# Designed miniproteins, single chains, continued (3): the designs that were tried, part 23

Each design is a single chain, and the fold is of that chain. pLDDT is the mean over its residues in the fold that is shown.

## One batch from the design tools (miniprotein)

Design m8767
Fold by ESMFold2-Fast:
Structure m8767 (fold): chain A 92 residues (1-92)
Amino acid sequence: MEEELERARKLGEELAYELMNQIGDENLSKEEALEKAYELGYKVGLELSPELQEAVLEGFEEALRKGKAPYAEELTAAFKEGIEKGQAEKAA
C-alpha cells in the first residue's frame, strides 16, 4: 500500500510537470491549460482507486507549487474536478 501510494504521488508529479512543460512550450492559454488538467484528472478518476486518486492529486498539487506553475490553484481545482467526474462515471 505505501509503495503504491508513493508511485501514485510520483504519477501526480509527472502529470504536473508534463502539463507545465506544455503550458510553457506550446504557450497554452489559461482556459486550454485548465481543460487539459481536467482531462488528466478525469482519466485518473476512471482508472485508479480513491486512495490512489488522493495520492495522485497530492503529488500533482505539490509539483505545481514547487514548479511555480501559473494559476496553480485553478489547475489543481480543475484536476480535482476531473477526478470527481471520472470517479462518478466509474460508479455509475
Scores: mean pLDDT 84

Design m8768
Fold by ESMFold2-Fast:
Structure m8768 (fold): chain A 75 residues (1-75)
Amino acid sequence: MEELRERALKSLENAYAMAKEIAERYGEAGAKQGIAMIEETGRSAARRLEEAGDVEGAKEILERAKEYIEELRKS
């Protein structure tokens, strides 16, 4: 379970890094694309964790995705 959680967090971190680059390059349109990418990545990872029985890990992923989305909106 912990290994799945760490992989999920890294996937989300990678999505956030790409989202920041896209937002910097393409402005508002890039930010919207980046937010959608973070939402999809977080949702997919949380689903996998829930299926594995890691409900707390799923909550952590969804909360981290919210934080990344808020940071992009503030930029």
Scores: mean pLDDT 83

Design m8769
Fold by ESMFold2-Fast:
Structure m8769 (fold): chain A 56 residues (1-56)
Amino acid sequence: SLSAEERRALAERALASLRRATTLVQAKVGLHELETYFPDETELLAEARALLATFE
């Protein structure tokens, strides 16, 4: 099992990948992974959703 620190590091890594997304499809995949594996990371999910909202 992952420690809380390791889980946060993985969530931050996933968010960093989302920040590098250049297409809506990449951004949607990144958000889906964050929602699936880190549902309790509410602040990271809010940032990810805000990033997705910049794509049209």
Scores: mean pLDDT 77

Design m8770
Fold by ESMFold2-Fast:
Structure m8770 (fold): chain A 58 residues (1-58)
Amino acid sequence: SLVDEVERLALEGRGKEALELALSQSIETLERALDEARKRRNSLAASVLGEALKIKKE
């Protein structure tokens, strides 16, 4: 899943790649992934996904 992949990249110290992966997604996909990350209490993935969503929405 997008949540798991973003978390994996961030945990590997590849935070830039995690953010780039998130930014390549649609706003709709990011909103769903962020909601999922929050429900799973995955703070790391939620942080990256939330930042990407903020950037895309401005």
Scores: mean pLDDT 86

Design m8771
Fold by ESMFold2-Fast:
Structure m8771 (fold): chain A 86 residues (1-86)
Amino acid sequence: SAAEEALRRAEEYFEQMKAETDEGKQLKLLNEAVEELARAGLPTSLIDEFEREFMKAITGDPETAAAAYERAQRLLAEAKELVRAA
């Protein structure tokens, strides 16, 4: 479905962001991931929480980044469940 394709693109941006070391490029990837999550029809509360975790990963200290990525990954798993249920 279009929602599944959008979610797949969001996951690809998430993986690219984890590999990226330039903060400006990470922010660009975050914006693209958020846009794709919106296209997937996900609740704004879920998208906002995902963006918040990404911002913690990008702007936080290295020790908090791993926890933020884990939280974002769990939110993506929740998003997959919601898309499958629709």
Scores: mean pLDDT 82

Design m8772
Fold by ESMFold2-Fast:
Order: structure tokens, then sequence, then C-alpha cells
Structure m8772 (fold): chain A 61 residues (1-61)
């Protein structure tokens, strides 16, 4: 389920952000990289969902 995967990815990202020590620049950099990767996956999933929804709407015409 795309929505369920998206929710899990978002929660994982938020948990990692909470555990980052702001004084540790390298740790912050690593966390930002992971956040960017997760954000990409979330956008990919959202795009796939939008395309599926569009097909359903067209079919209902």
Amino acid sequence: DIEEEEKRLKEARERRKKNINPKDLESNKKAQKFEDEIDKLLKENSKAQLEADKKIREKKK
C-alpha cells in the first residue's frame, strides 16, 4: 500500500531528526542526506498514486 509506505517513511525521517545532535555537524549532514533520500521516495510514491487516480477518473467518464 503506497500510502502506508509513505507514512512509514515519513515517520522514520521524523524520528531520525529528533535524535540528531545539532552540535554534531557531521551527524547533521548524514541525517540531512537520509532525509533527502526519503523525501525523493515519498515524491515518487505520490506521483505513482496521482497517475493511478487519473486513470480511475478517466475510466469513470
Scores: mean pLDDT 70

Design m8773
Fold by ESMFold2-Fast:
Structure m8773 (fold): chain A 82 residues (1-82)
Amino acid sequence: MDREELLEKVRKIEEEVKKLVEEHPDDPEFIRDLTMAGLLVAAKLAEELGIELGEAGKKALALAEAERNERVEELVKRLEEL
């Protein structure tokens, strides 16, 4: 996977996240968990491709890992399967 393939993968993840947000506009806990899952997946893709996260990305990843729960794990798996 190269940079162009990564950008396409990120685009697909962003489209899925947007769809799920639009389907759950009155569930702030779900939106929070979805956001955490998206950050974890983005960080994993960057690591697999040898792309080092900037300081802001590292801090966001640390927060997402701290808030990790069963729903976040399920959403991570769903987004990784895209």
Scores: mean pLDDT 74

Design m8774
Fold by ESMFold2-Fast:
Structure m8774 (fold): chain A 87 residues (1-87)
Amino acid sequence: SREKIVEIIKELKKKVLELMKKNKVPEADIKSTEAGFDSVLEFAKLPDATADGALALVETLLREIKEKYPELSEELDKLLAETKAKL
């Protein structure tokens, strides 16, 4: 359901932002990532939104983070895998 997709993405958003804070990522990049997740959440609330579509947007967002902060790749990949298992 749409509500389930939204909840799963909200949980992932919280975990990703906490991971970035723990690793002392600059506040500007944390805010940028938060805005990226908020855009994914707006997409996920649309009546025709699919889990696969929301997941593709999340994967793109996490790829951008991994390119800038490769040290977060392992933990981000783990969070993404856990998220995929719930969708």
Scores: mean pLDDT 86

Design m8775
Fold by ESMFold2-Fast:
Structure m8775 (fold): chain A 68 residues (1-68)
Amino acid sequence: MEEAAERIADGLALHSVWSGQPLSREEATRIARQALLDLGVSEEEAEKLAPVIADRFMARQAALTAAA
């Protein structure tokens, strides 16, 4: 699960950079939740993991913004 969570967070960060559209934590949480559901994770686990993935994404987005 840690690997999948990191992969989703990285995917969100790449999408944000590529689209030129920064994502809010709320939007990142929604996308992460849907991605987990698409991977076959239960709704209960997806709701627990989505905020963690969103937090990882927000940290990555902030780091990329600071580097630019």
Scores: mean pLDDT 73

Design m8776
Fold by ESMFold2-Fast:
Structure m8776 (fold): chain A 92 residues (1-92)
Amino acid sequence: GAAKLREEMEFEKKYLEKALERARKLGAGEERLHRHELMNKIYLKKLEDLIKNNPDARAEEQQKMLEELKKIAEELKSLDLEEQEKLAEKYI
């Protein structure tokens, strides 16, 4: 249900911040870090929308969201920084 998803979102925010910090420490390039930041923002926005619009969110809605996120991630990999920001604005 929505309450569990909200708790998971709080955990995910902290986890994603920690993952970005770890990637930076491991020498990830600025382009990779920028893509991670954009994907994190898109993911959290999609998760907020899922919780808000589907208070009894089920596995099917969650799976559809994950499939959309996977497609966005693949698109971001092929774009330059300026195009990545424009794509992200559409979803954030």
Scores: mean pLDDT 74

Design m8777
Fold by ESMFold2-Fast:
Structure m8777 (fold): chain A 91 residues (1-91)
Amino acid sequence: MRKELLERVREAVRNGDQALLLEVIKEAVERGDGELLKEIVKVVVEEKEKISGKKASEEAIEKLLKDAEELVKGNKEEILAQMEAELARLR
């Protein structure tokens, strides 16, 4: 369910569990649920902002959302790896 997946995302970010975060992203991609994947990105940004006390740039957020749309459309695994790295870099 959508709420359960988003709660797992929050826990993964709070605990620094990159593997769990990637599993949830893969579940959203496998479902073809682009809206869920965008919500996952927003939740990651919000939780990282709370932890770091710094705001993510609008440009970085827009790029992550575009990468999410391309992943759902069956684009290259390279985009998934790039998105993972960008999510990890959010401060």
Scores: mean pLDDT 71

Design m8778
Fold by ESMFold2-Fast:
Structure m8778 (fold): chain A 90 residues (1-90)
Amino acid sequence: SAVEQLKQQALAAFKAGLDELLAAGVITQEQRDALLAKFEEDLATGRYDEAIAVLRTLKALAEDAGVQKAVAAFDQAIALLEELKAIEEA
């Protein structure tokens, strides 16, 4: 479905952003794994506002750290989740 496709794309973008933060030394492997598990749960339960809030926090962290690839990845994930919300609220 379009919903499952958007969830898969949002998860891929989120993973890409986390991997850039990990590579830059901004987060640990343990933090990456915990953030990923929480994001997957939020997507599975339709908690898109909570997932977007976490993404905005991580984007701010990436901006502060100068990790532009992570900023771009989190922006992509936010846009995909906003699209998911629009589809499910219609």
Scores: mean pLDDT 89

Design m8779
Fold by ESMFold2-Fast:
Structure m8779 (fold): chain A 97 residues (1-97)
Amino acid sequence: SPLLDKYLENMKKALEEVGVPKELIDKFIKVVKDNAGTKESKILLALHIFALENNLDPEEIIVPLFSGDYEQLVKFFKKLGLEKTKELLEAIIKYTS
């Protein structure tokens, strides 16, 4: 899907911009690609668990992450910070791998 390819490109660029290590980015992108047919249920569950564990509203994570918009993704990851962004990606990988 051209829209999925653009989503993954924008996601990769946003994660690179905020300083996430390339190895973690590549692993995350692979997990999203491999779960394209089942991604929504597993990823949404992982995001809800991460939000609750960090005292955040799930919508504060879900809305920017599913937007696929580079500017929204960069803004969200900068607000969350590098360490919490890495923890978020590891949580998604853990629950969807």
Scores: mean pLDDT 80

Design m8780
Fold by ESMFold2-Fast:
Formats: C-alpha cells, structure tokens, sequence
Structure m8780 (fold): chain A 70 residues (1-70)
C-alpha cells in the first residue's frame, strides 16, 4: 500500500540518520583513544555507541516487520 511504502521510507531515513550518528561517535572514540584520553571518557563514548546501536537494531526490526506486510 502507499501508506506502508511511506512508513518503510521513513524508517529507512531514520536508520540512515542513526548510522551517521554512529560513524561520528566512532570517529570521536578513535580520536580520544589516539590522544590518550581517560578511560572514563572512552567508556562514555562506548556507552553512547551501544545505545545508538540498540536503537538502530529496533528500527531494523520495524523495517523487517513492515516488509513482511508489503
């Protein structure tokens, strides 16, 4: 349906935006590690990465559910 197609498109856009955020944080973590930042700072960046990765997995599950109905 047109409605389901629009929903899938919106979910794909959300996944793309989350992917961009993950790349940005991963780059920041690599820079922090190279500069010898405190472990607490590196751990905080990893926690943010883990949270965004979990959110992306939820969006991917929603895409799979929508595709089964398409």
Amino acid sequence: SPELKAQIKALLKQAMDLGAQIVGLATSKVSAQKEGAPQAEIDALQAQLDALTAQLQKVDAQIQAALKEY
Scores: mean pLDDT 89

Design m8781
Fold by ESMFold2-Fast:
Structure m8781 (fold): chain A 87 residues (1-87)
Amino acid sequence: SEAAERRKKFEEIVDQVIEEFRTELENKDYSDRELFLLYQRYLNKILSEFDLTPEELTRVRFRLELVLAEHLGYSPEDIEALKKLAE
């Protein structure tokens, strides 16, 4: 269906942007302000490609926030706990 094809494309692009964001965060020791600007930049990459539903927007923000939490030193156990809260 059109909805299923859109969802697959959306998830593929979100996964790609998330991996790009994770890689970018490894490039240098970013300040809090620089991290905020990077978060906004990567969020905007997805927003420019898709007319997001409220559910999709919430999911994208959450996934980007998880990448930031990992970068800031949250444990794998804490990251998994955060993922469960988003279910």
Scores: mean pLDDT 82

Design m8782
Fold by ESMFold2-Fast:
Order: structure tokens, then C-alpha cells, then sequence
Structure m8782 (fold): chain A 78 residues (1-78)
């Protein structure tokens, strides 16, 4: 479906940005890449909520917790 294709594209883009983050030695670039990853995770969350509406609240809560952990972990590396 178009929804599944969009999710797959977002997942691939997130992986590519994460690879760039891991290869970067510039803190400013790492922060910009992190911001982009977090924005794509928000978009992915919305699509997952559309796919699983009965679990929308659980999906959002899980993603917010994941984003908080990711942000804390990334800040420790920057």
C-alpha cells in the first residue's frame, strides 16, 4: 500500500541520517542531523498511528519515550 511504502521510505531515510550522524565529527552537524531524525520519527509516528488507530496512544507514548532516550544518548556523544 502507499502507506506501507511511505513508512519504508521514512525508515530508510532515518537509517541514512543515523549513518551520517555516526560518521560526523562536527557537533553542529550532529545536532542538525539529530533534529532531522527526530522530525522524521514524528512523521513515522503519525503514519503508524494511521495504520494502527486502536493503538495510537501507545504508539505515541512509546515514540516519545524513545525520542527522549535518543536525545539524551546523542547529547552525551556530542
Amino acid sequence: SALEEEIARLEAEIVALWRQFAASTDPAEQRRLLDRILALLDRLTALLQQMFPDRAAEIRAGMEAFKARLRAWAEALI
Scores: mean pLDDT 87

Design m8783
Fold by ESMFold2-Fast:
Formats: structure tokens, sequence, C-alpha cells
Structure m8783 (fold): chain A 64 residues (1-64)
């Protein structure tokens, strides 16, 4: 699941970059890497990579 989250995050970040939203793209990638790393260590679970990505995107949009 961690790899699926990273792959989805890369696709979403690429879409935002095409829109000129590079700050959003960077935040999404950083958030996804952090969650994926924690999941690999067993510190968290990724039950649904799409829902996890949606939360990361919403958090990033609130920050930018």
Amino acid sequence: MAQQLLDLAKQKAKQYEKQGKTELADLILKGAKSVANSAKDGDTTIDDPQQTLDRIVQSAESTV
C-alpha cells in the first residue's frame, strides 16, 4: 500500500505542476513520503491509499 500511495501522489503532484501549483505538488509528495515511511516501519496503517492521498491533498491546500 505504501508504494500505491507514492504512485498516486506522484500523479496528483504532476497534475498540480501542470496547473502552476508547484508548492502544492511539493507538499503532497512530502506528505505521501512521510506517511509511506511510517507505514513501512509499522507506525501507521494505510487502509485506503486514495483516501490517504485525499487527506494529504486537503492538508496541503489548507497550507498554501
Scores: mean pLDDT 79

Design m8784
Fold by ESMFold2-Fast:
Structure m8784 (fold): chain A 85 residues (1-85)
Amino acid sequence: LRKKIEEDLIELLEEEGVSRAEAEELIRRSSDEELIELIRELIRKKAEEAVKAGAMSEEEAEKGVEAAVKAVELGLKADEEGIVV
């Protein structure tokens, strides 16, 4: 499932002004821990924007960020055998 996590992260990085090629290279060169932290920061930022726009509550945003980060951690852990360390 790393490919799905990579796709989501590429989209988030593109929204921050990073090119697709640079995003792909960053992802390939980053450790799993660095990817998790980057995803957490980007999702948290998007969640804060959604709260400010009135699209969700602060509690829903926090729960969403936690669930997304947990899903990434579980996905990377499940794909450990397929990930070149």
Scores: mean pLDDT 71

Design m8785
Fold by ESMFold2-Fast:
Structure m8785 (fold): chain A 85 residues (1-85)
Amino acid sequence: MEEELTEYYLKLIETVASLPKEEQEELVRKAEASYEEGLASGKASPKEIEAGRLLLEALRAAAEGDLEKARELAKEAARIAAEIL
């Protein structure tokens, strides 16, 4: 359900924003590696790729301190993710 996914993603953004800078950078780096592994698998649908990209961009924005951008990207990621379940 989009509402549950949106709430979960927004909580993730708040969590990342509350971390020390070093931990934010490590989390983003791990998320980038996970996203790249997903792409390399060749099994992800275009919508899965797009939802993952938007969530990764949201995490990066949160680490940069742009919480408004991070929340908007997270909402869009949740919307697309909800379409693929």
Scores: mean pLDDT 81

Design m8786
Fold by ESMFold2-Fast:
Structure m8786 (fold): chain A 79 residues (1-79)
Amino acid sequence: MLEEVKELISKLSEEDQKKVQEGIVNLLKSLGYEELAEKIKDLSAEEAAETAYKELPKRDAHFVLQMVLKDVKELLEES
């Protein structure tokens, strides 16, 4: 899943990659991971997704990647 998410992010425009990165930061804040959100706020979308996956508990990591995958597919229109 992480590899698929990173591959799809790489297909986005730089503008859309910034939207994905901001989405990850906002999602982490909404889940109560404010310290992790601050840590990743200056990272690329791919680095933010990878860091969230490594630092979060498995359930929350999977949930975040699923939400990112949905957002990236919407930005790509047909994934």
Scores: mean pLDDT 81

Design m8787
Fold by ESMFold2-Fast:
Structure m8787 (fold): chain A 90 residues (1-90)
Amino acid sequence: MSEEQKEKLRELSRETARAVAAGDREAAEKHIEELAEVLRESGVSDELVEQFRRSARRIVDTGIRTGASAEQVEQALLDLVNSTIEEDKK
């Protein structure tokens, strides 16, 4: 995965977190699909991309329901992205 792709994943995670903090589920879902596309384009397996989508949607749902801060949601998404990339290397 390129440094440009890694930076895009960080930016999209931040944008998703901002959408969640604003209660904008539609924007959050759009950014999750953009995150999944970057992971797929970087060579992450379809199985892990689908697992990522399910986990990311759960983070969004929980964040909106509990009123989580943008910082908390961003960290959870970045941890999920990094975990997905690391699992794909095994």
Scores: mean pLDDT 86

Design m8788
Fold by ESMFold2-Fast:
Structure m8788 (fold): chain A 74 residues (1-74)
Amino acid sequence: DAEEAAARVERLGREDPSVSEEEVEEARAYLLSNPLLARYVLLSIELEEAEAAGAPQERLDELRAELEALSKEY
């Protein structure tokens, strides 16, 4: 959900010294204010991680279908 997406963005921002703490806070606040966008971001991250891990095609197709459904609501 939005909180999970915000937590992932915060963690990634802390690991990247080129990203300021202010930018991380703004991104987190924006995601928490936009649940659909947060869901989309979270699913995009999950798809990227699943592809990198060599997840089965069925799992990749599920994630892509969820992203497609969310994009139609935008």
Scores: mean pLDDT 75

Design m8789
Fold by ESMFold2-Fast:
Structure m8789 (fold): chain A 63 residues (1-63)
Amino acid sequence: MNPLIETAQWAVDQARKRTNLSAEGEANLAKAEEALAKAKEDPSQEEYARQAFYYAYLAMKEK
């Protein structure tokens, strides 16, 4: 796996460990997981790995 996808996977895994996500946080985690799956399917599309990281970050940042 390339380093960008590895970083995105790590961020998604950290978000999954959050047991108290809001509905918005859960929606962002779902988007992160979808983007990560697309990044693993086509590693040449770095944008998917970036989106996975971004949405995982938003899921963890939800108030």
Scores: mean pLDDT 77

Design m8790
Fold by ESMFold2-Fast:
Structure m8790 (fold): chain A 87 residues (1-87)
Amino acid sequence: MMEEVLADPELDERLALVRKYAAELKKLADEIIEADPSKKSEVTARMVGAILRLIGLVLDGASLEEIKAAGEEAIEEFRELLKKAKE
């Protein structure tokens, strides 16, 4: 089975990080859209792109540190977008 072929002790931890960052990005995206509904399409596209990037890192066998760095970078970008949306 594929799960046995991909039996890496860190795989579940990498997937848990992706789920955590995806949830936080979704929360920030929803807050941006609430503050500025005109940004809905742009913010949704950016959120999907960021999540797909994190999934790509997992598939490429990237370290937990690399996934965390990419996730934190995406969250920082969304926090800046939220500040601008609240103007």
Scores: mean pLDDT 80

Design m8791
Fold by ESMFold2-Fast:
Structure m8791 (fold): chain A 81 residues (1-81)
Amino acid sequence: MKKLGQELIDKGKELIARGQQLIAEGQRLIAEGRELMKSSNKADILRGVGLVIRGVGLITEGELLIKRGEELIKKGKELLE
């Protein structure tokens, strides 16, 4: 039981780390998109909107990975107790 619990915790930690990376990338794209949207150039504004939409998508995906990782850690801890 303890070995399986540790494997679930380790996998959960990996999913959380991946989710955090996606959230950080998404936040960076949103920031870049918002800067482009301050432009007087219509093409830059449209590109900025696209980056914001993509960034929101990455944040959502990252949040789902974090939730899955937290569930795996919880199950792993239950197996260690």
Scores: mean pLDDT 86

Design m8792
Fold by ESMFold2-Fast:
Structure m8792 (fold): chain A 100 residues (1-100)
Amino acid sequence: SAAEEALRRRAQLLLGLAAHFLRENVAKMNDPERARELADELRARAEATPGLSLEEVLAVLQEAIARLEELIPTLPPDLAKGVRGLVAELRRLAAEIRAA
């Protein structure tokens, strides 16, 4: 449906935004290699999103949330705030998908 396609597009954009945020800030991370690895994985997930069912998109969002939350304690305060914002957006979208 058009509504489901809109949810997939929002997931793709948000996962891509998270990947971009990590890549732009990799030099400021305590573990730059881990940050690059996660950014690359989030980018690959974003690219795959249009081909996934909503159930599969939800699983991808849940994995992304878990991995970003694990990263937060290792980050400088300003970057931790940014990642917490991304996690909040991902959780909001996951709730909308569960309600669909």
Scores: mean pLDDT 90

Design m8793
Fold by ESMFold2-Fast:
Structure m8793 (fold): chain A 58 residues (1-58)
Amino acid sequence: SLAEQARAAAERAREAAARGDAETGSKYAMQGVVLGLTAGDEEAAALAREAGLLAREA
């Protein structure tokens, strides 16, 4: 589902942030937000936003 894809994108963004890859993390965070909002899953979109902030700090 789109919600599952959004959560997967958020997880990939978080993993990228953990290794200091801000570019990859930001890319997947953006995809996760779009997918989460499209699915109507605000929680999945929020998880992606949080991962994006972590990637930005990396």
Scores: mean pLDDT 81

Design m8794
Fold by ESMFold2-Fast:
Structure m8794 (fold): chain A 79 residues (1-79)
Amino acid sequence: ARASGSEPVEAEKGEEIVFEFTVEESGRYIVSLVDVETGEIVKQEVVELPAGKNTYVLKEAPKSGTFQAVAFPAEASTG
């Protein structure tokens, strides 16, 4: 499987953020929540995702900004 990403979501500090993204294949993914302005990874987690549309929720944004969820296949650890 290839990496998948959500649309960027604008939020204020303390706001709940909902990310929607599509993955091509069911499996284990490394989901990273990224500040798109700085490239900072604010949260990273390994999760099992079904193929198709997925929703990932971050309760309380750590800061005001624009955030994006990116999912990489965990099985494809190519350095």
Scores: mean pLDDT 77

Design m8795
Fold by ESMFold2-Fast:
Structure m8795 (fold): chain A 87 residues (1-87)
Amino acid sequence: MLEELKEKYPVAYAALHLIALLLGFEPLEDEEAEYEAIQEFLAKADPEKLREAVETTSKVLGVPVEELIEQLKKIVSPEVAEKLAEL
């Protein structure tokens, strides 16, 4: 599953990690555990800080915010997707 997400949505996967790092997430050695931990971390993130991190990531990756949010919604948990939809 994780490998399929990385192959199908590589920009979104990279963006997910950058957003988490910008919000203070500390990387884990296990990639699958890291993906799950990022979902929980972002679900609890402050909406305003999450919005700023998404805007910064958009500029770094050269992807419009609206397009980046749509791609991210395809790889994140339903709870995180709901938060992204309200930004």
Scores: mean pLDDT 82

Design m8796
Fold by ESMFold2-Fast:
Structure m8796 (fold): chain A 100 residues (1-100)
Amino acid sequence: STPEERRKREEEIDKLLKEEAKKETKPKEELLKEIDEMLKALEEIYPELDEELRELLEKMKELLEQYKEAIKNNDWEKAKELLYQIMKLSLEAGRLRARL
């Protein structure tokens, strides 16, 4: 694909990520359990990663902890924004892994 086509796809993906974050309707308890499982998985793989991936995973961990607190506080608007940021960062981490 051309650089222009990639840019358009990235913008479209960004819009889709925002819409998907708004659709999250899992029960509060299920969401909190999933977040704890994700945080545990990040801790387990963290020491084995290169510096660039570690920086992304540190940001991911911070966002997941903030997302957990937003859910606990029933701040669903903040939770949706944080979920969007988490999804966006996950996509970035995936691209870096594909490069390595």
Scores: mean pLDDT 75

Design m8797
Fold by ESMFold2-Fast:
Structure m8797 (fold): chain A 79 residues (1-79)
Amino acid sequence: QLEQILSETSDPELQAVVLKQLGDLAFANGEYDTADKYYTQAFEIGLQHNLDPELLQSIVDRSVDVGVERLKEAVEKVT
């Protein structure tokens, strides 16, 4: 569904939103590397096309959540 929309759309706003949604799905599945990749792509498209600052902020917030989960995993491995 989301991946199909991403492959067929030329709308940067829709591409960024779909990439964010794919990142959210990966994050929910514990796939933090995949989530980080999608959020990074969404943010890059958002910057290149001057998309809504609220959308960009939501992507940044998601990337911070990924970083927090990675830090938690690292702490658990050394403790």
Scores: mean pLDDT 79

Design m8798
Fold by ESMFold2-Fast:
Structure m8798 (fold): chain A 73 residues (1-73)
Amino acid sequence: MSDEEEAERLIKLAKSPDPETQRQALERAVQYLKEGKYELALKIFEALSKSPDEDIRNAALLLAGVAYALLKS
């Protein structure tokens, strides 16, 4: 599976109603940030920012900001 294919799958997981599934997507997106894959990480964090879970939403919004800043530098 390519990084792009994995990111598409993770975006689907981020839209899951299950908070544990959403946390798995969040964890992998953080790994993309650590690997310098800022655009892919940002897309996943943007999907997670719509979560009904406040902790996931707040983490995703903060990390999306970080990914955006790194992408623009």
Scores: mean pLDDT 83

Design m8799
Fold by ESMFold2-Fast:
Structure m8799 (fold): chain A 97 residues (1-97)
Amino acid sequence: MEEAERAYREGEEALRRAERLIEEGDIEGAIEAVREAVRAAERLFKLGAKEKAYELLERAVELAARAVERSEDLELQVEAAMVLIRAAVLITVIRSE
């Protein structure tokens, strides 16, 4: 499906942007980019592309955890943790059917 391929590309691009922003110290921007990737994974799951959704969510969990570790602000740590929890819950839902 072209929609699934587009969503996957959007998620991949968002994850690459998040990784770059973490390296640059832009943790707020990185959290927003990870949120974009999680939204792309949700679209993929609704489209039945479970494997692609899982791949994006695994990377989103990793990058959200890194954002928590690198955040100097408690508010940003909470926001990153919330994104991590959302991605982890979605992985559980996908794997449980």
Scores: mean pLDDT 86

Design m8800
Fold by ESMFold2-Fast:
Structure m8800 (fold): chain A 89 residues (1-89)
Amino acid sequence: AQAPLATATDASGNTLSAYRVGDNLVFSVTGPSGAVLGVVVVAADGTVIARYESADVRLEVRREGNVFVATATDLRTGSTATVSVDVNG
């Protein structure tokens, strides 16, 4: 498995990770049990091409110049994790 470009864990034990998969960036939130709680797939131009969120998390991805900023929020606790990734890696 490829190591993440960036990772952050919130106070609730949710882990936000960013990966490069071909020409796309993939942001994923995994809960403490290993369950996938959210995924956003972003093309190189910043277009969101796929999105999944469970009821327990919100995953927001925003492009700021050449940087993507992803924030995962646990909707039950209010805890947050944020990662920043360059468009070019």
Scores: mean pLDDT 83

Design m8801
Fold by ESMFold2-Fast:
Structure m8801 (fold): chain A 79 residues (1-79)
Amino acid sequence: MADEAARTFAEFYRKAEELYGPAAARALASLLMREVAEVLGLPTPAEPTVEALRALLESASDEQQREALRILRKALESI
């Protein structure tokens, strides 16, 4: 699950950067990271990195990881 979520986040970041440029991509990835952190009941990481996302998911239940993946997939489909 965490590997799938990490891949989906990386694809979102790459696509956002291609469409909107690096500054906008970082802002969008930061908002997405905040949404994932809120679902998990954890503080939002300072940097929207794959490593930060993996750290958030390490303490998450299987149900929370599935919800995070759903959010990430929806975000990717929205751009």
Scores: mean pLDDT 85

